Designed miniproteins, single chains, continued (4). Designs and how they scored, part 113

Each design is a single chain, and the fold is of that chain. pLDDT is the mean over its residues in the fold that is shown.

## One batch from the design tools (miniprotein)

Design m15922
Fold by ESMFold2-Fast:
Structure m15922 (fold): chain A 61 residues (1-61)
Amino acid sequence: EIEELELKARRYKVGADGYKKLAEKNSDNPELAQQYKDNADIFETKAKEYEEKARKLREEN
């Protein structure tokens, strides 16, 4: 379970990086750029959450 949380964290980090690059490439389209930025932010947040969940599980279990 902890391994799966860490794997999810890594995948979300990769996704976030991809969305950040897409947002920059589409800066001329504010609506599209905002959607990519939003997705990047969500993915970064999820990555952090999964990393913290893995840490908490180790501490509690």
Scores: mean pLDDT 81

Design m15923
Fold by ESMFold2-Fast:
Structure m15923 (fold): chain A 113 residues (1-113)
Amino acid sequence: MGEEYLKKAEEALKKAEEIYKNRKSYVDYGQALVYAGTAILYAKYAIEHGDEELQRKAKELIEKAANLGAEVLRDMGLDEFAEEVRKNALVDPTRAAGALGRAAQALYEKELE
């Protein structure tokens, strides 16, 4: 079970990286944030269901996903959300993923203005 969650986290992070690298619109920024948050949540579940080796790999992946999410947020001028994600990534992964999700929602609202 832990290995399945780690694989899903790795796939989500890779998708976030590919979307961000090829970004052209606010939709792409929002998708990158959602996939980065998804990677953090799956990595959290890998920690809860894995051995010490899986827990170490999952923590490394949370840091990578949080760093990518923070980079996306800073590129958008959302430095406060970027700081929240980085501070909470290993302490409260659910909160970090939630911050990424809220930022993605704010992008949708900006497209309507």
Scores: mean pLDDT 83

Design m15924
Fold by ESMFold2-Fast:
Structure m15924 (fold): chain A 85 residues (1-85)
Amino acid sequence: MDRLEKLEAIVEKAEELLKEIEEIAKKYNLDASEILFEAEENLGLLEIILGIAKRVGELTDEQLAEAERLLEEIERLLEEVKKKA
């Protein structure tokens, strides 16, 4: 897989996880505003990394590692909201 394709897959996965967090919060009427804010911030950073990579036409190993870290943080936030449900 091309590194850029892998990054696009990471962003797509992050968007799916954010939607799942929103759905769980709504279904169980949870005050998840802080969790949602953190998830949206991490997704925003992922979108910035993707935007830079697309403009430059190159993705560094450090940028890809940061993207993977940001995705892991969103996964952690999903687990946190599930524990409150």
Scores: mean pLDDT 85

Design m15925
Fold by ESMFold2-Fast:
Structure m15925 (fold): chain A 85 residues (1-85)
Amino acid sequence: MAEELLAALEETAARSPPLERELLELIAEAIRTGEIDRERIRELARRLAEEEGKRLGLSEEEIEKLAEETAERAVALVEQGLAAA
């Protein structure tokens, strides 16, 4: 089950934009190794979302919201992957 989820994440990452691809690859690695640092995943997802938000010309408030939503979504995907294992 976890292997099929991992394969689906890797396939989705290969077809995703660069920012989303990096996040999906990080989540896939966490599922593969069984070692999940939720704080690190949240921090990285937040930072990547901030970079994309700045690139898009979003306001500081919009960037903060995007970063927080992206971080929480990344953690939720990791937790779902563990539950499926």
Scores: mean pLDDT 72

Design m15926
Fold by ESMFold2-Fast:
Structure m15926 (fold): chain A 70 residues (1-70)
Amino acid sequence: MPVVVPLPVPVAPGTQVTVTSKTTGVTTRGVAGDERVVRTEGLAAGEPVTVTWTDEDGRTVTVDGVAVAA
């Protein structure tokens, strides 16, 4: 089912991100938008996830999030 993951910290628009379910291990990709959300599929609303991306300085950033209904 389609869900979005709001990011707890700011990220540059257009940044590619990887979202991994902590429950199923399913990994999907998305792009940070104006509202700092990533659209994903194959996750349930309320699913705990890990979001990972590389910032403009080449540093890997990892944050926790929760999928919400899109």
Scores: mean pLDDT 72

Design m15927
Fold by ESMFold2-Fast:
Structure m15927 (fold): chain A 79 residues (1-79)
Amino acid sequence: DERRKRAEEGREVGREAGEGLKENPNTDMSEEEQEEALELATRLGGELGGRRDDLTPEQERAWANLVGLKKLAEEAKKA
């Protein structure tokens, strides 16, 4: 199903965003908080990915934030 595929893609986006947070040397987050953030970002990414066509403005902002964090994580790998 396309929806399940989109949800899986969203989970990958969330996971990459969460991994970027864990690798950020300027984070004020503890290691435990970083692990929780990774799990939450992965879960949120899956939910938002599956519902792209029916997002509220708050959900659209949350999705944009996840995509932005994923891009920052990718840029950090290039440096």
Scores: mean pLDDT 72

Design m15928
Fold by ESMFold2-Fast:
Structure m15928 (fold): chain A 68 residues (1-68)
Amino acid sequence: HMEEGLERVRRAYRDWLEALEKTDPEAARNAKLGELSRTLQQIVDDLLTSLKEAIENILKEMEKLKEA
């Protein structure tokens, strides 16, 4: 439910941005920079979460091997 709603909002934003590029290219460029900045922050957060989980799994396996 929520993911579909967010995708619809992203699509509407992209459609609006394409229309804006035809009327005001500078405003469209600034909007794209904001979008890229948010996307970069999300990628970094996702990578940090994945790295934490990988480290925790390795440490857990090391503890199991010490007990074996």
Scores: mean pLDDT 72

Design m15929
Fold by ESMFold2-Fast:
Structure m15929 (fold): chain A 63 residues (1-63)
Amino acid sequence: TTPQQAALAALPALAAHSREAAERAYEGLKNGDLETVREAVEEALRRAPDDAVLRAALAVLRA
């Protein structure tokens, strides 16, 4: 799994918890800014720490 694939997979889970985080992550992904995607996933996980999709995405984005 590439960081880009992990970011794309995280978008629906992000949108379920925070539309704002999902919008930032989408713009980051479009611009190749995976750091912005990672920050959005971390923010959403503070609100939903047990989200398996976001946790899996974060592991790839931190690699």
Scores: mean pLDDT 81

Design m15930
Fold by ESMFold2-Fast:
Structure m15930 (fold): chain A 100 residues (1-100)
Amino acid sequence: SKADEAYKLGKEFLKKAKEAVEKGVKEKKSNQEIVDELTKLAEELMKKLKEKEVPEEIQNAIQNQVLRLLLAVADAPEEKVLEVFEKELERFEKALKELQ
């Protein structure tokens, strides 16, 4: 189904996002540099969802989770970026499961 396709693409995004955040924190990148990398990954996700003709309602739900994740990382204290990201990752995964 289109929901299953969206779930798979969302999970791929979250895996890449986690790798980007872990690497960024290890390399002592700023929150802005980490957000910029996550934004690039999010743009690739949204493009793939559109190309797969995922319903707009599902695209909007995923976009809202992406915006929440980006804002949380941007606003996090530098020493808590990974902790804040992991909490938002769990929320995003729950939202993806609700689409199925």
Scores: mean pLDDT 89

Design m15931
Fold by ESMFold2-Fast:
Structure m15931 (fold): chain A 95 residues (1-95)
Amino acid sequence: MELEEKLEKALDEAHKAGDYTSVRILSTILYALGLAKEGKDELALELLEEALREAKKANDEKTVELVVEALKYLAENSKDEEVKKRAEELIKEAE
């Protein structure tokens, strides 16, 4: 998955830079994507909403973009209409 590769690269770069705030947020996004693949879409959404809030608070535009890509994945792939709707709302709030 291209998004997972982007997240793993960003996580490695954050680790090397000693940016533990980005490490924590990026790790949360990766974990949320894993949960979404297991069909735990509501829990994945909750974690992505928290990651988006933290990334915005940190004023980290690159990490916000990665959260938005993860939310787009959830909006496109979830079978739960409420999860899809909330993911789309969060994407609009981020852009």
Scores: mean pLDDT 84

Design m15932
Fold by ESMFold2-Fast:
Structure m15932 (fold): chain A 100 residues (1-100)
Amino acid sequence: MEAGKKGLEAAKKGVESGEEGLKYGLEGMRVSSNASLGTAGALSGIGGVTGGWLGLKLAQEALETNDEEKGRNGYRLGQEGVEDGKRGKELGLEAKADGE
């Protein structure tokens, strides 16, 4: 598979994971006695969304220009976005558990 196609798919997953991390981080902030964990989760989720969107841009440019380096960078940013989103979700869920 072409690097641009892999980058596009990874970047989309990064955005999705970032959005999920942001959702759980914000919920953690609202229901938790430990607002710092929810805030950290929301910020990590924002990082995932941002990284995923930058990855989408690079992957799209890679497909248009047949630039494998841009495709690889899009893939890397997408993977970083997935990790940031997962971290955001973990922190948000921990904040919610502490709020009970």
Scores: mean pLDDT 81

Design m15933
Fold by ESMFold2-Fast:
Structure m15933 (fold): chain A 56 residues (1-56)
Amino acid sequence: MSKEEAIEKAKQAIKELLKQGESRDTAIQKSIEILKENGFSESIAKTAAYVLLDEL
């Protein structure tokens, strides 16, 4: 999976979890997990997850 595809999946997961009534914290944790699974470091994944959440 490309980095672009990983970011898109993380963003999709945030949208889906928030739509289901999950907390923002749960959405961030899931997006970090997806990004780390796709080769992002923990620090970069955390930063990206917060940016994606803020853009929504």
Scores: mean pLDDT 80

Design m15934
Fold by ESMFold2-Fast:
Structure m15934 (fold): chain A 95 residues (1-95)
Amino acid sequence: PSLEIKKVARAMALLALAVSAEVAARRGDREGLIRAIELGKRLVEENKDLLNPEDVERALKLLEEALRAAREGRLEEAVKLAREAARIAIKSLLA
């Protein structure tokens, strides 16, 4: 029960960050997008014990690519990469 609650809470946090990233990108807010992606990366890294190791590697790789895209001004690509990373991590947490 406690572990399940922790997993659900982390999944909800990732979903909130994914929404924040999309809102930032729609507003042209590069700094806000980068911040959301960096927080998502930190959340995955700090909770890797709750995720499948292969899903951690895939999600972190996508988040690193998303950060690069965001820093280069490719906001739509960054959001797509961050969204896929969140999907993988959330599914892993709730499996």
Scores: mean pLDDT 88

Design m15935
Fold by ESMFold2-Fast:
Structure m15935 (fold): chain A 69 residues (1-69)
Amino acid sequence: KVEEVERLGAEGKLDELLPYLTSPDPEVQAAAARALGKLGAPLSTFSPLADSPDPEVQRAVGEAVAARL
């Protein structure tokens, strides 16, 4: 699933990446956050991950934000 998320990110398929942000697998959520960050998705896109206690997901959101700066 992570490989599929990375492929969708490489293809620029932002809308197809959105469901992965709510995946029960935090590794998949983190991969989706990084891919969306590279695609320049709005910061509001990451709101569903704001409640995630998973440190890898939190790191991925941080990386997505940093990719714009």
Scores: mean pLDDT 75

Design m15936
Fold by ESMFold2-Fast:
Structure m15936 (fold): chain A 82 residues (1-82)
Amino acid sequence: MKVEIHIEAKTAYELSKKTVEVNKKIAELMKKGYEVTVHVTAEPGESGSLVGDIKQAGEELGAKVIIEGEEEMLKLVKEKQE
C-alpha cells in the first residue's frame, strides 16, 4: 500500500516541529511494509537548509521526499545523484 504525507510550513520553526512528528509516522509505516511519499511545501527564504535536512531524514527512513516551491533547484539536486 502507498501512503502520502503532506507537510506545509511558513517558518523554519514550524517546519522543524512538523518534520519530527512526520518522521516518527514514516518509521512506523515503513516498518509495516508501506511505501511512503512525503510532500513538503516551505518558504525558501527561511527554510532552504531545512528542506535539505528533511529530504535527507525522509530518505534515510526509506521514504520518497518531494519538495515544492523551488522546482528548478530540486531538479538540479535530483540530477546530482553522484
Scores: mean pLDDT 68

Design m15937
Fold by ESMFold2-Fast:
Structure m15937 (fold): chain A 112 residues (1-112)
Amino acid sequence: DGRRREEAELFERMYDRSRRASLRLGDQVREEARRLLEEDKKLGDQVLSNLEQAEGLLRAADTGDADTALASGSKADQLANSLPDEQQLARNLARTVSSAAYLRAQALKLKS
């Protein structure tokens, strides 16, 4: 029981760090999308769409149960794997969101 609580608290701290990293990466992807929209509208629109998807998946993990967080992590991982090399920053965001969602799922599972 005590060990399970300590593990849940550890996963919550790791989730908080990954979530904050995801928010910082989201700001960087948003800045990249703004620059790209001026030079390559198609690529800029794609990066913005991928940013919105990643932010939506993080929000679902933040507000949902353990199963919802796990599903969001899986979808974010799939999003990251689908992105081309020219969207490396968006790919890094999606992977960080996936990590945050999985850590959230583990923390919630240990609390139940």
Scores: mean pLDDT 88

Design m15938
Fold by ESMFold2-Fast:
Structure m15938 (fold): chain A 91 residues (1-91)
Amino acid sequence: MKIKKVLVYFEEGPKEIQGESFLLFIDVEEKKIVGFASGNEKIREIMPEFTKIPELRDAAFSLELGEIKTVEFEFKGKPFKLRLTMIAEEE
């Protein structure tokens, strides 16, 4: 199983999570999110629903090494802007 690690940074979002980051772990063969990691409790609270957002999923699954993607969407009536970077080969 090949796991891609994606760093996700909140450029815009609720005040409590703006400027925070989290990690997504993706199974590239099955095209699914297999986990996440965050030191922020509020990010952990939203993750079960957040990982279902099509814009986030599509960007994360299509992201290549050395690529940075920005995605914008609304979640529960609030605007979000995320920056995604694949970090799998930086370890």
Scores: mean pLDDT 79

Design m15939
Fold by ESMFold2-Fast:
Structure m15939 (fold): chain A 96 residues (1-96)
Amino acid sequence: SEELRRAVERAERAVERLREAARRASPEVQPLLEGTLRFAQDLLDRARRLAQEGEANPEKREQYAAGVEGLARGIETLADIAIENAERAEAARRAA
């Protein structure tokens, strides 16, 4: 379904933002983002699995859609917080 696909795509974009932030991070900040990236990737894998189950079970599609949407929002929030924390850590390092 379009709804399930869009939620997964949003989650994928959030994970990609984390991956890009990790690539740009200094060696001292990179481990913080790498840990978060691994956790976000696990959540994305779960979101993809739930989306596949939702496509296979039309009678429970609304329930699966809500689950995937929740995971997508969680991943987006996690990415935003982690990137913001990393940017603050980089600024603190430059000020030292």
Scores: mean pLDDT 87

Design m15940
Fold by ESMFold2-Fast:
Structure m15940 (fold): chain A 56 residues (1-56)
Amino acid sequence: SMDQIRLEVIKGLLAISVETSKFILPGLSPKQQKKELERIRELEKEISEIEKKIKK
């Protein structure tokens, strides 16, 4: 389904984002670190929303 394809794409983006964040987070200010973690949280939330849609 289209939702399954979208889920795989967003999971890939999350994986890349987590790896990138491991590199950049130590060089960021606490405020910038918070924004980067919020960005990752938004991707995790989108994955959760798609998974809930697939489950129903």
Scores: mean pLDDT 82

Design m15941
Fold by ESMFold2-Fast:
Structure m15941 (fold): chain A 83 residues (1-83)
Amino acid sequence: HHHHMQARRERLVAEVRRIADELAKKGASPKTANAIVRAVEAGSGADPETLARAVRDVLEGHGMPKELIDEAVRRVREAFAAA
């Protein structure tokens, strides 16, 4: 239930940027890292499950391994819950 969650959205995006940066340091391409952040920005304010699906979709579209997709989605969900 999100009404005035702009600040929380920005926090979520910042956390996802950190996750994306960590993935880039582990070998993910910069374009993949940026796509994750962009998906979260576009999907901000949605239900956590909708956001998780959006992140999964962009990672699949960029050819990321399934195991890494699952880990990234899990981390994003945790960041969403913490935001």
Scores: mean pLDDT 71

Design m15942
Fold by ESMFold2-Fast:
Order: structure tokens, then sequence, then C-alpha cells
Structure m15942 (fold): chain A 66 residues (1-66)
């Protein structure tokens, strides 16, 4: 749904901003990734975002503990 997509997009934006502040990615990489997500088919887009967010959260947690 549109509402579900907006929630996932907000979570993704938060994670991308965190990674950018930690120097893990470039601003150009953030824009490229956002554009790629917007052009992903709706039926796959939300699942891809949910999985990506979970993976990113686990990576960030491990980096903080290291």
Amino acid sequence: SQEEFEKLKAQLDHLLNTALKLGLIDPSEVEAFKNQVLHTPIEVRNLLLEVSIKVAEKILKKLKEK
C-alpha cells in the first residue's frame, strides 16, 4: 500500500542519513539508491525495502559494538 511504502521510505531515509553521517556512504550513492528504489516495481519494492532496512540495522549494530 501507499501508506506502507511511505513508512518504509521514512525508515530508509533515517538509515541512509545515519550511514552518511558515519561516513559509510557518499551523498551521490544515497541519491542513486533512492532513484533505483523509486523505479522498482511496486510488488517487489516494499519487500526489498523491508529486507534492506533489516540488513542495514544489523550491520550498523555490529559496527557500533566493534
Scores: mean pLDDT 72

Design m15943
Fold by ESMFold2-Fast:
Structure m15943 (fold): chain A 74 residues (1-74)
Amino acid sequence: SVEDEVDAILKRGYMEALEMVDAGAPLEEVLAVVDRTREEVLALLRRHGALSEEAEAQIERERANLKATLREEV
């Protein structure tokens, strides 16, 4: 399902970002992975006509929360 694909993209991208933090990657590079992950999810939802205001807001909140956490840790 689209929801399963979205979940897979988010988990993979966020795990990649956290692993980069643990490896000492520059913050700018880590944040770029987070932003790329969001764009992939939004593009997928738009293609399937599944992009609602709620879904977009949730994806943005998850991205913002992770970016805030990453900025605090590094």
Scores: mean pLDDT 78

Design m15944
Fold by ESMFold2-Fast:
Structure m15944 (fold): chain A 74 residues (1-74)
Amino acid sequence: MMPKLPPLSPEEAALLAALARAELRELQRNHASDEDLQKFIENLEALREQTADNPALVAELDAIIAEVRARLAA
């Protein structure tokens, strides 16, 4: 079962999405290893499970995960 967090405000959801995007940009700037990118995916998947009742945040996290997975498959 996925534990539910309280519903996030639109501002809180936007902030979490922005922080995830900023972390991805930092990993890309620092030439992060495939291991670091895989760990990042695992952290985002955990966050997605915790915030499953926020569809806007889930969609943004899914988009970020897809971008990282595409890079690893290249």
Scores: mean pLDDT 78

Design m15945
Fold by ESMFold2-Fast:
Structure m15945 (fold): chain A 72 residues (1-72)
Amino acid sequence: PLEELREELKKEFKELSKAKLDDSVLDKLFAQLTTLEELGLMRRMIEHRKGLPEEEAEKVAEERLEELKERL
């Protein structure tokens, strides 16, 4: 289901980004990912990040987080 994928990606993002965000904020940001296309983009970003140097991976995660915040 869509919600299971969203929760899985949220957990992976939290672990990889080391984001100091409250779970409620992450819930709101990821709730905006309502389509399979949007979730697919997030998944590709997380998978791409796993292949990047740590500094580059952190930057990519921060850019995506800011994009989601702008959509609030």
Scores: mean pLDDT 67

Design m15946
Fold by ESMFold2-Fast:
Structure m15946 (fold): chain A 82 residues (1-82)
Amino acid sequence: MSREELIEKATEEAVRIARELLEEGKSFRDAIKEALRELAEKYGLPVAQIATSRAAKRLAEELGIDPSLAEGLFAAAAGELL
């Protein structure tokens, strides 16, 4: 499996995890933070960070969240975890 294939798979998992948490009533930031944590444990921080960043952007677009706000929320979530 290539690095890009691994990142794509991790991104799909991040979207799934975050979507489930949002459906449970978690905030966007908390959902992204938890997805990052789970993926870091499974794939390591570098892959998890790229995958979760891509997932956050995709979910923000689907939810109508401003891209710059979504980027800031991802950065805040990553900063609190790391």
Scores: mean pLDDT 79

Design m15947
Fold by ESMFold2-Fast:
Order: C-alpha cells, then structure tokens, then sequence
Structure m15947 (fold): chain A 85 residues (1-85)
C-alpha cells in the first residue's frame, strides 16, 4: 500500500535517524573497511533524502516512494555491517 507524502516524509526522517545511530556504532566498533563502506552507504542515503524532499515538494508520491524504498535497502545494508562489527 502506497504511503501518503506526510507518511513518506516522516518515514524518511526515521530512516536517517536510525542510520545515524548505526554510523555511531560502526564508528566505535567497526573495522576501517566497515567504516568506509558504512560512510559510502550513509552518503547515498543523504543524497536520496534530498531527492525524496524534492519529490515530496513536487507532489510526486510515486518517485518519493521509490526513493524511500531505496533508503530502506541502504539501511538494511548498514544493519548488516553493524551485525558484523
């Protein structure tokens, strides 16, 4: 079921907050390789969050959902790195 733009915006913010927590953990307990990989994933999430905001501002719920789904995939990759740390 497609989320509303307000729900997508809220969820995007929640994903970034969770990613920040994972980045702090990986920064303290991860290897240099894990920190570099996590940093790349987090940067991609930040870039996607800007595209998400542009889609929300345009009222493009389909594009907003696609960006949100990609952010959720990146968060899952960060969670995998955290489990390996």
Amino acid sequence: MMLSLDQIELRGGELLMRADGLMRYIGGFGTEEQRKKAGELFKEMLDLSLQLQDAIDAGDVESAQEYLDRMEELLRELERIREES
Scores: mean pLDDT 84

Design m15948
Fold by ESMFold2-Fast:
Structure m15948 (fold): chain A 88 residues (1-88)
Amino acid sequence: SKEDVLRLINTPLEELDALIRRLENALRNKEPVDLAKERQQLAQLVARAQQVLALLSRVAPQDLIDRFAADVQAKVNRANSLIEQLAS
């Protein structure tokens, strides 16, 4: 269903946004973070997003696949940038 496809897309994006918000809050508040744990969580979310991309490639239009891939990449780049700032 359309609702199932939207959930399939929205779940990994929401999980990446939640990770980004936690990292941004930690950076803003100068809170210590377990960087190894955050990197592991990011890697797990990337793996889940790749699984979603594989599923979408079977059922979704190419423009939707491309937008999802671009959104994931932008969020991953942001999370990595925040992790590097927290490591400094």
Scores: mean pLDDT 87

Design m15949
Fold by ESMFold2-Fast:
Structure m15949 (fold): chain A 78 residues (1-78)
Amino acid sequence: MGTRYMTQRGIGLLEAEREVKERGLSPEQVVDVLEEKAEEYDKSKEGQYSGLGLREAARRSREDPEIAELLWESAQLL
């Protein structure tokens, strides 16, 4: 269970990072994309763990702007 849970979280984050890059968004907009993707995955039975990972990333990015910048930089490397 733990391994699958972590893998699904990673997939959700990767998709969110791709959207940030494709839309040409700023680091401040990363939180909004993470929340939008989390809501999207909530509507899917298979996406429940991806949504959870995205919510955790969004919460951390709100609390610490450096985390949002790190996720944005990661997106640029895709």
Scores: mean pLDDT 68

Design m15950
Fold by ESMFold2-Fast:
Structure m15950 (fold): chain A 77 residues (1-77)
Amino acid sequence: ESILELLEKHFKSLDINNDGVITRDELIEVRDLNQGNVTDEEIEAFLKSLDVDNDGVVTMEELIAWAEKTSGVKIPK
């Protein structure tokens, strides 16, 4: 399983009220709920790759776009 699949599942569980945003803290929590193969530094690099706004939040759309790039497949909507 990829960290992104876990992120998407937990994203929906954690941010049901926000309709698709997630914070750095929530990314760390998902990592911990998984077996924790990702370090805090990797999460920071991930957030930098997404070019988040000043508030440090990420949308599910941006997470999906990142996963598509990481898997070598890009499917725009």
Scores: mean pLDDT 59

Design m15951
Fold by ESMFold2-Fast:
Structure m15951 (fold): chain A 71 residues (1-71)
Amino acid sequence: SEEEIEATAKRVADTILSLDPEEQVRAAYLVGKHAPVELAEKVLDYLRQRGAPEEAISALEEGLKKRKEAE
């Protein structure tokens, strides 16, 4: 289960990084807001490790924050 989440997070991060910059930001935000929290956090870690654009990293962080503030 945890190993499956790690593998999925890597695949999602790779997919985001293969997109155009504008789509990277959108995809990162949606992952942060809608993916399971553990998966979203691991995707964020992989994006940071791979030197993803700051805008994409910030978008995922914003998605995670908005989820926590939602009722």
Scores: mean pLDDT 83

Design m15952
Fold by ESMFold2-Fast:
Structure m15952 (fold): chain A 64 residues (1-64)
Amino acid sequence: MKPTPEEVEQLIEEIRERVSDPEDAQMIEDNVLFLVNNPDLKLTTDQVRQAAETLVRDVEARHA
């Protein structure tokens, strides 16, 4: 099922709390919004969360 605006806002807030670099946080946010707003991509809330989690982990690994 398509994510609700509230679920998207909550996910973006979670990303900003986890990612300390504002440029990396913005890049992940832009990717999430692209996935959610693209009508050709019928992604579920869980699929969008998984994509965001992968990007967050990649950023965290680079800063470790």
Scores: mean pLDDT 77

Design m15953
Fold by ESMFold2-Fast:
Structure m15953 (fold): chain A 60 residues (1-60)
Amino acid sequence: MIEVDPSASSIEQTVTGLQLVGALLKGEISEAEFEALLAKLSPEVQAFALAVLDWALNPP
């Protein structure tokens, strides 16, 4: 289970965001769970995780 700590460092939050993207892409979590967990992270990390997800789904 991916633990989300909103008080964690920016690096730890970024790692958590990437783990959430990976879990969503593997079908280990639902879109609703992904959104709920991502919302606990900083806005900057949320934007980064969503950008990584978009890039993974729509590669350049």
Scores: mean pLDDT 77

Design m15954
Fold by ESMFold2-Fast:
Structure m15954 (fold): chain A 90 residues (1-90)
Amino acid sequence: KRKELAEKVRELGDKIAELFDSPENAAEVRETADELAEKIEKGELTPVDSTAYLMRLLALVMEEKDPEKRAEASKLLVEIGRVTDEALKL
């Protein structure tokens, strides 16, 4: 279901944002994840959109200076990638 996948993206985005020491980067992660979730919920997600949002989230994760937090955020980002792949199959 699109709504369930969208909520999962928002949940994962919040978990990534909580790892960030920068409140600005945390806010950008939440905003980017929410935009991605909205595309999923509306059934408007394209492969190009998916790639663009995932690349933006990756760029934000790579700005985190703590290697342990960055590794954990990267794992959560891989989970977002799996959720978007499932959404594209709907």
Scores: mean pLDDT 84

Design m15955
Fold by ESMFold2-Fast:
Structure m15955 (fold): chain A 61 residues (1-61)
Amino acid sequence: SHEAEEQELLALVAEMLRAVRAGDRARLDTLGAQLIERGRSLGPRMEAGARALVASLRATA
């Protein structure tokens, strides 16, 4: 369902934020790859958005 997909994405983003706070770049890279792959399955715009978010989070980690 759409709501379950949104909750899963929010949970993934929350884990990425925890990785940023911990300075765990390896975990951020792993979770970021999962976000990008999920974005890719939803279409080119979503993939681009996922890549931009991952790049922003990596810059702050």
Scores: mean pLDDT 82

Design m15956
Fold by ESMFold2-Fast:
Structure m15956 (fold): chain A 93 residues (1-93)
Amino acid sequence: MAILLLDMAEAHGNLAIKYIQNGDKEKAIQNLQSGKVYGGLAFSSTGDLEGMEKVRKLYDQAIQYVQNGDNDKAITLINQAIDLIRRRKKDLE
């Protein structure tokens, strides 16, 4: 279950980047909100409360940058969240 939640968080992050690149701000934000939820659940359900706070913060900051039109900073933070998620999947495999 945790691996599936991490996969969903990563998928939503990647979709958000695609929507940012296509200029679809609303769908980008929706995908970042979903990534925040699934990422947070995955880390908390596996006892990593610090990882939960970090992944939630990265997605939340990415949402703020998308809202402000700072797409390059948003993409940087999304990639940091995806990296954290991928590292966590490795730890659980």
Scores: mean pLDDT 88

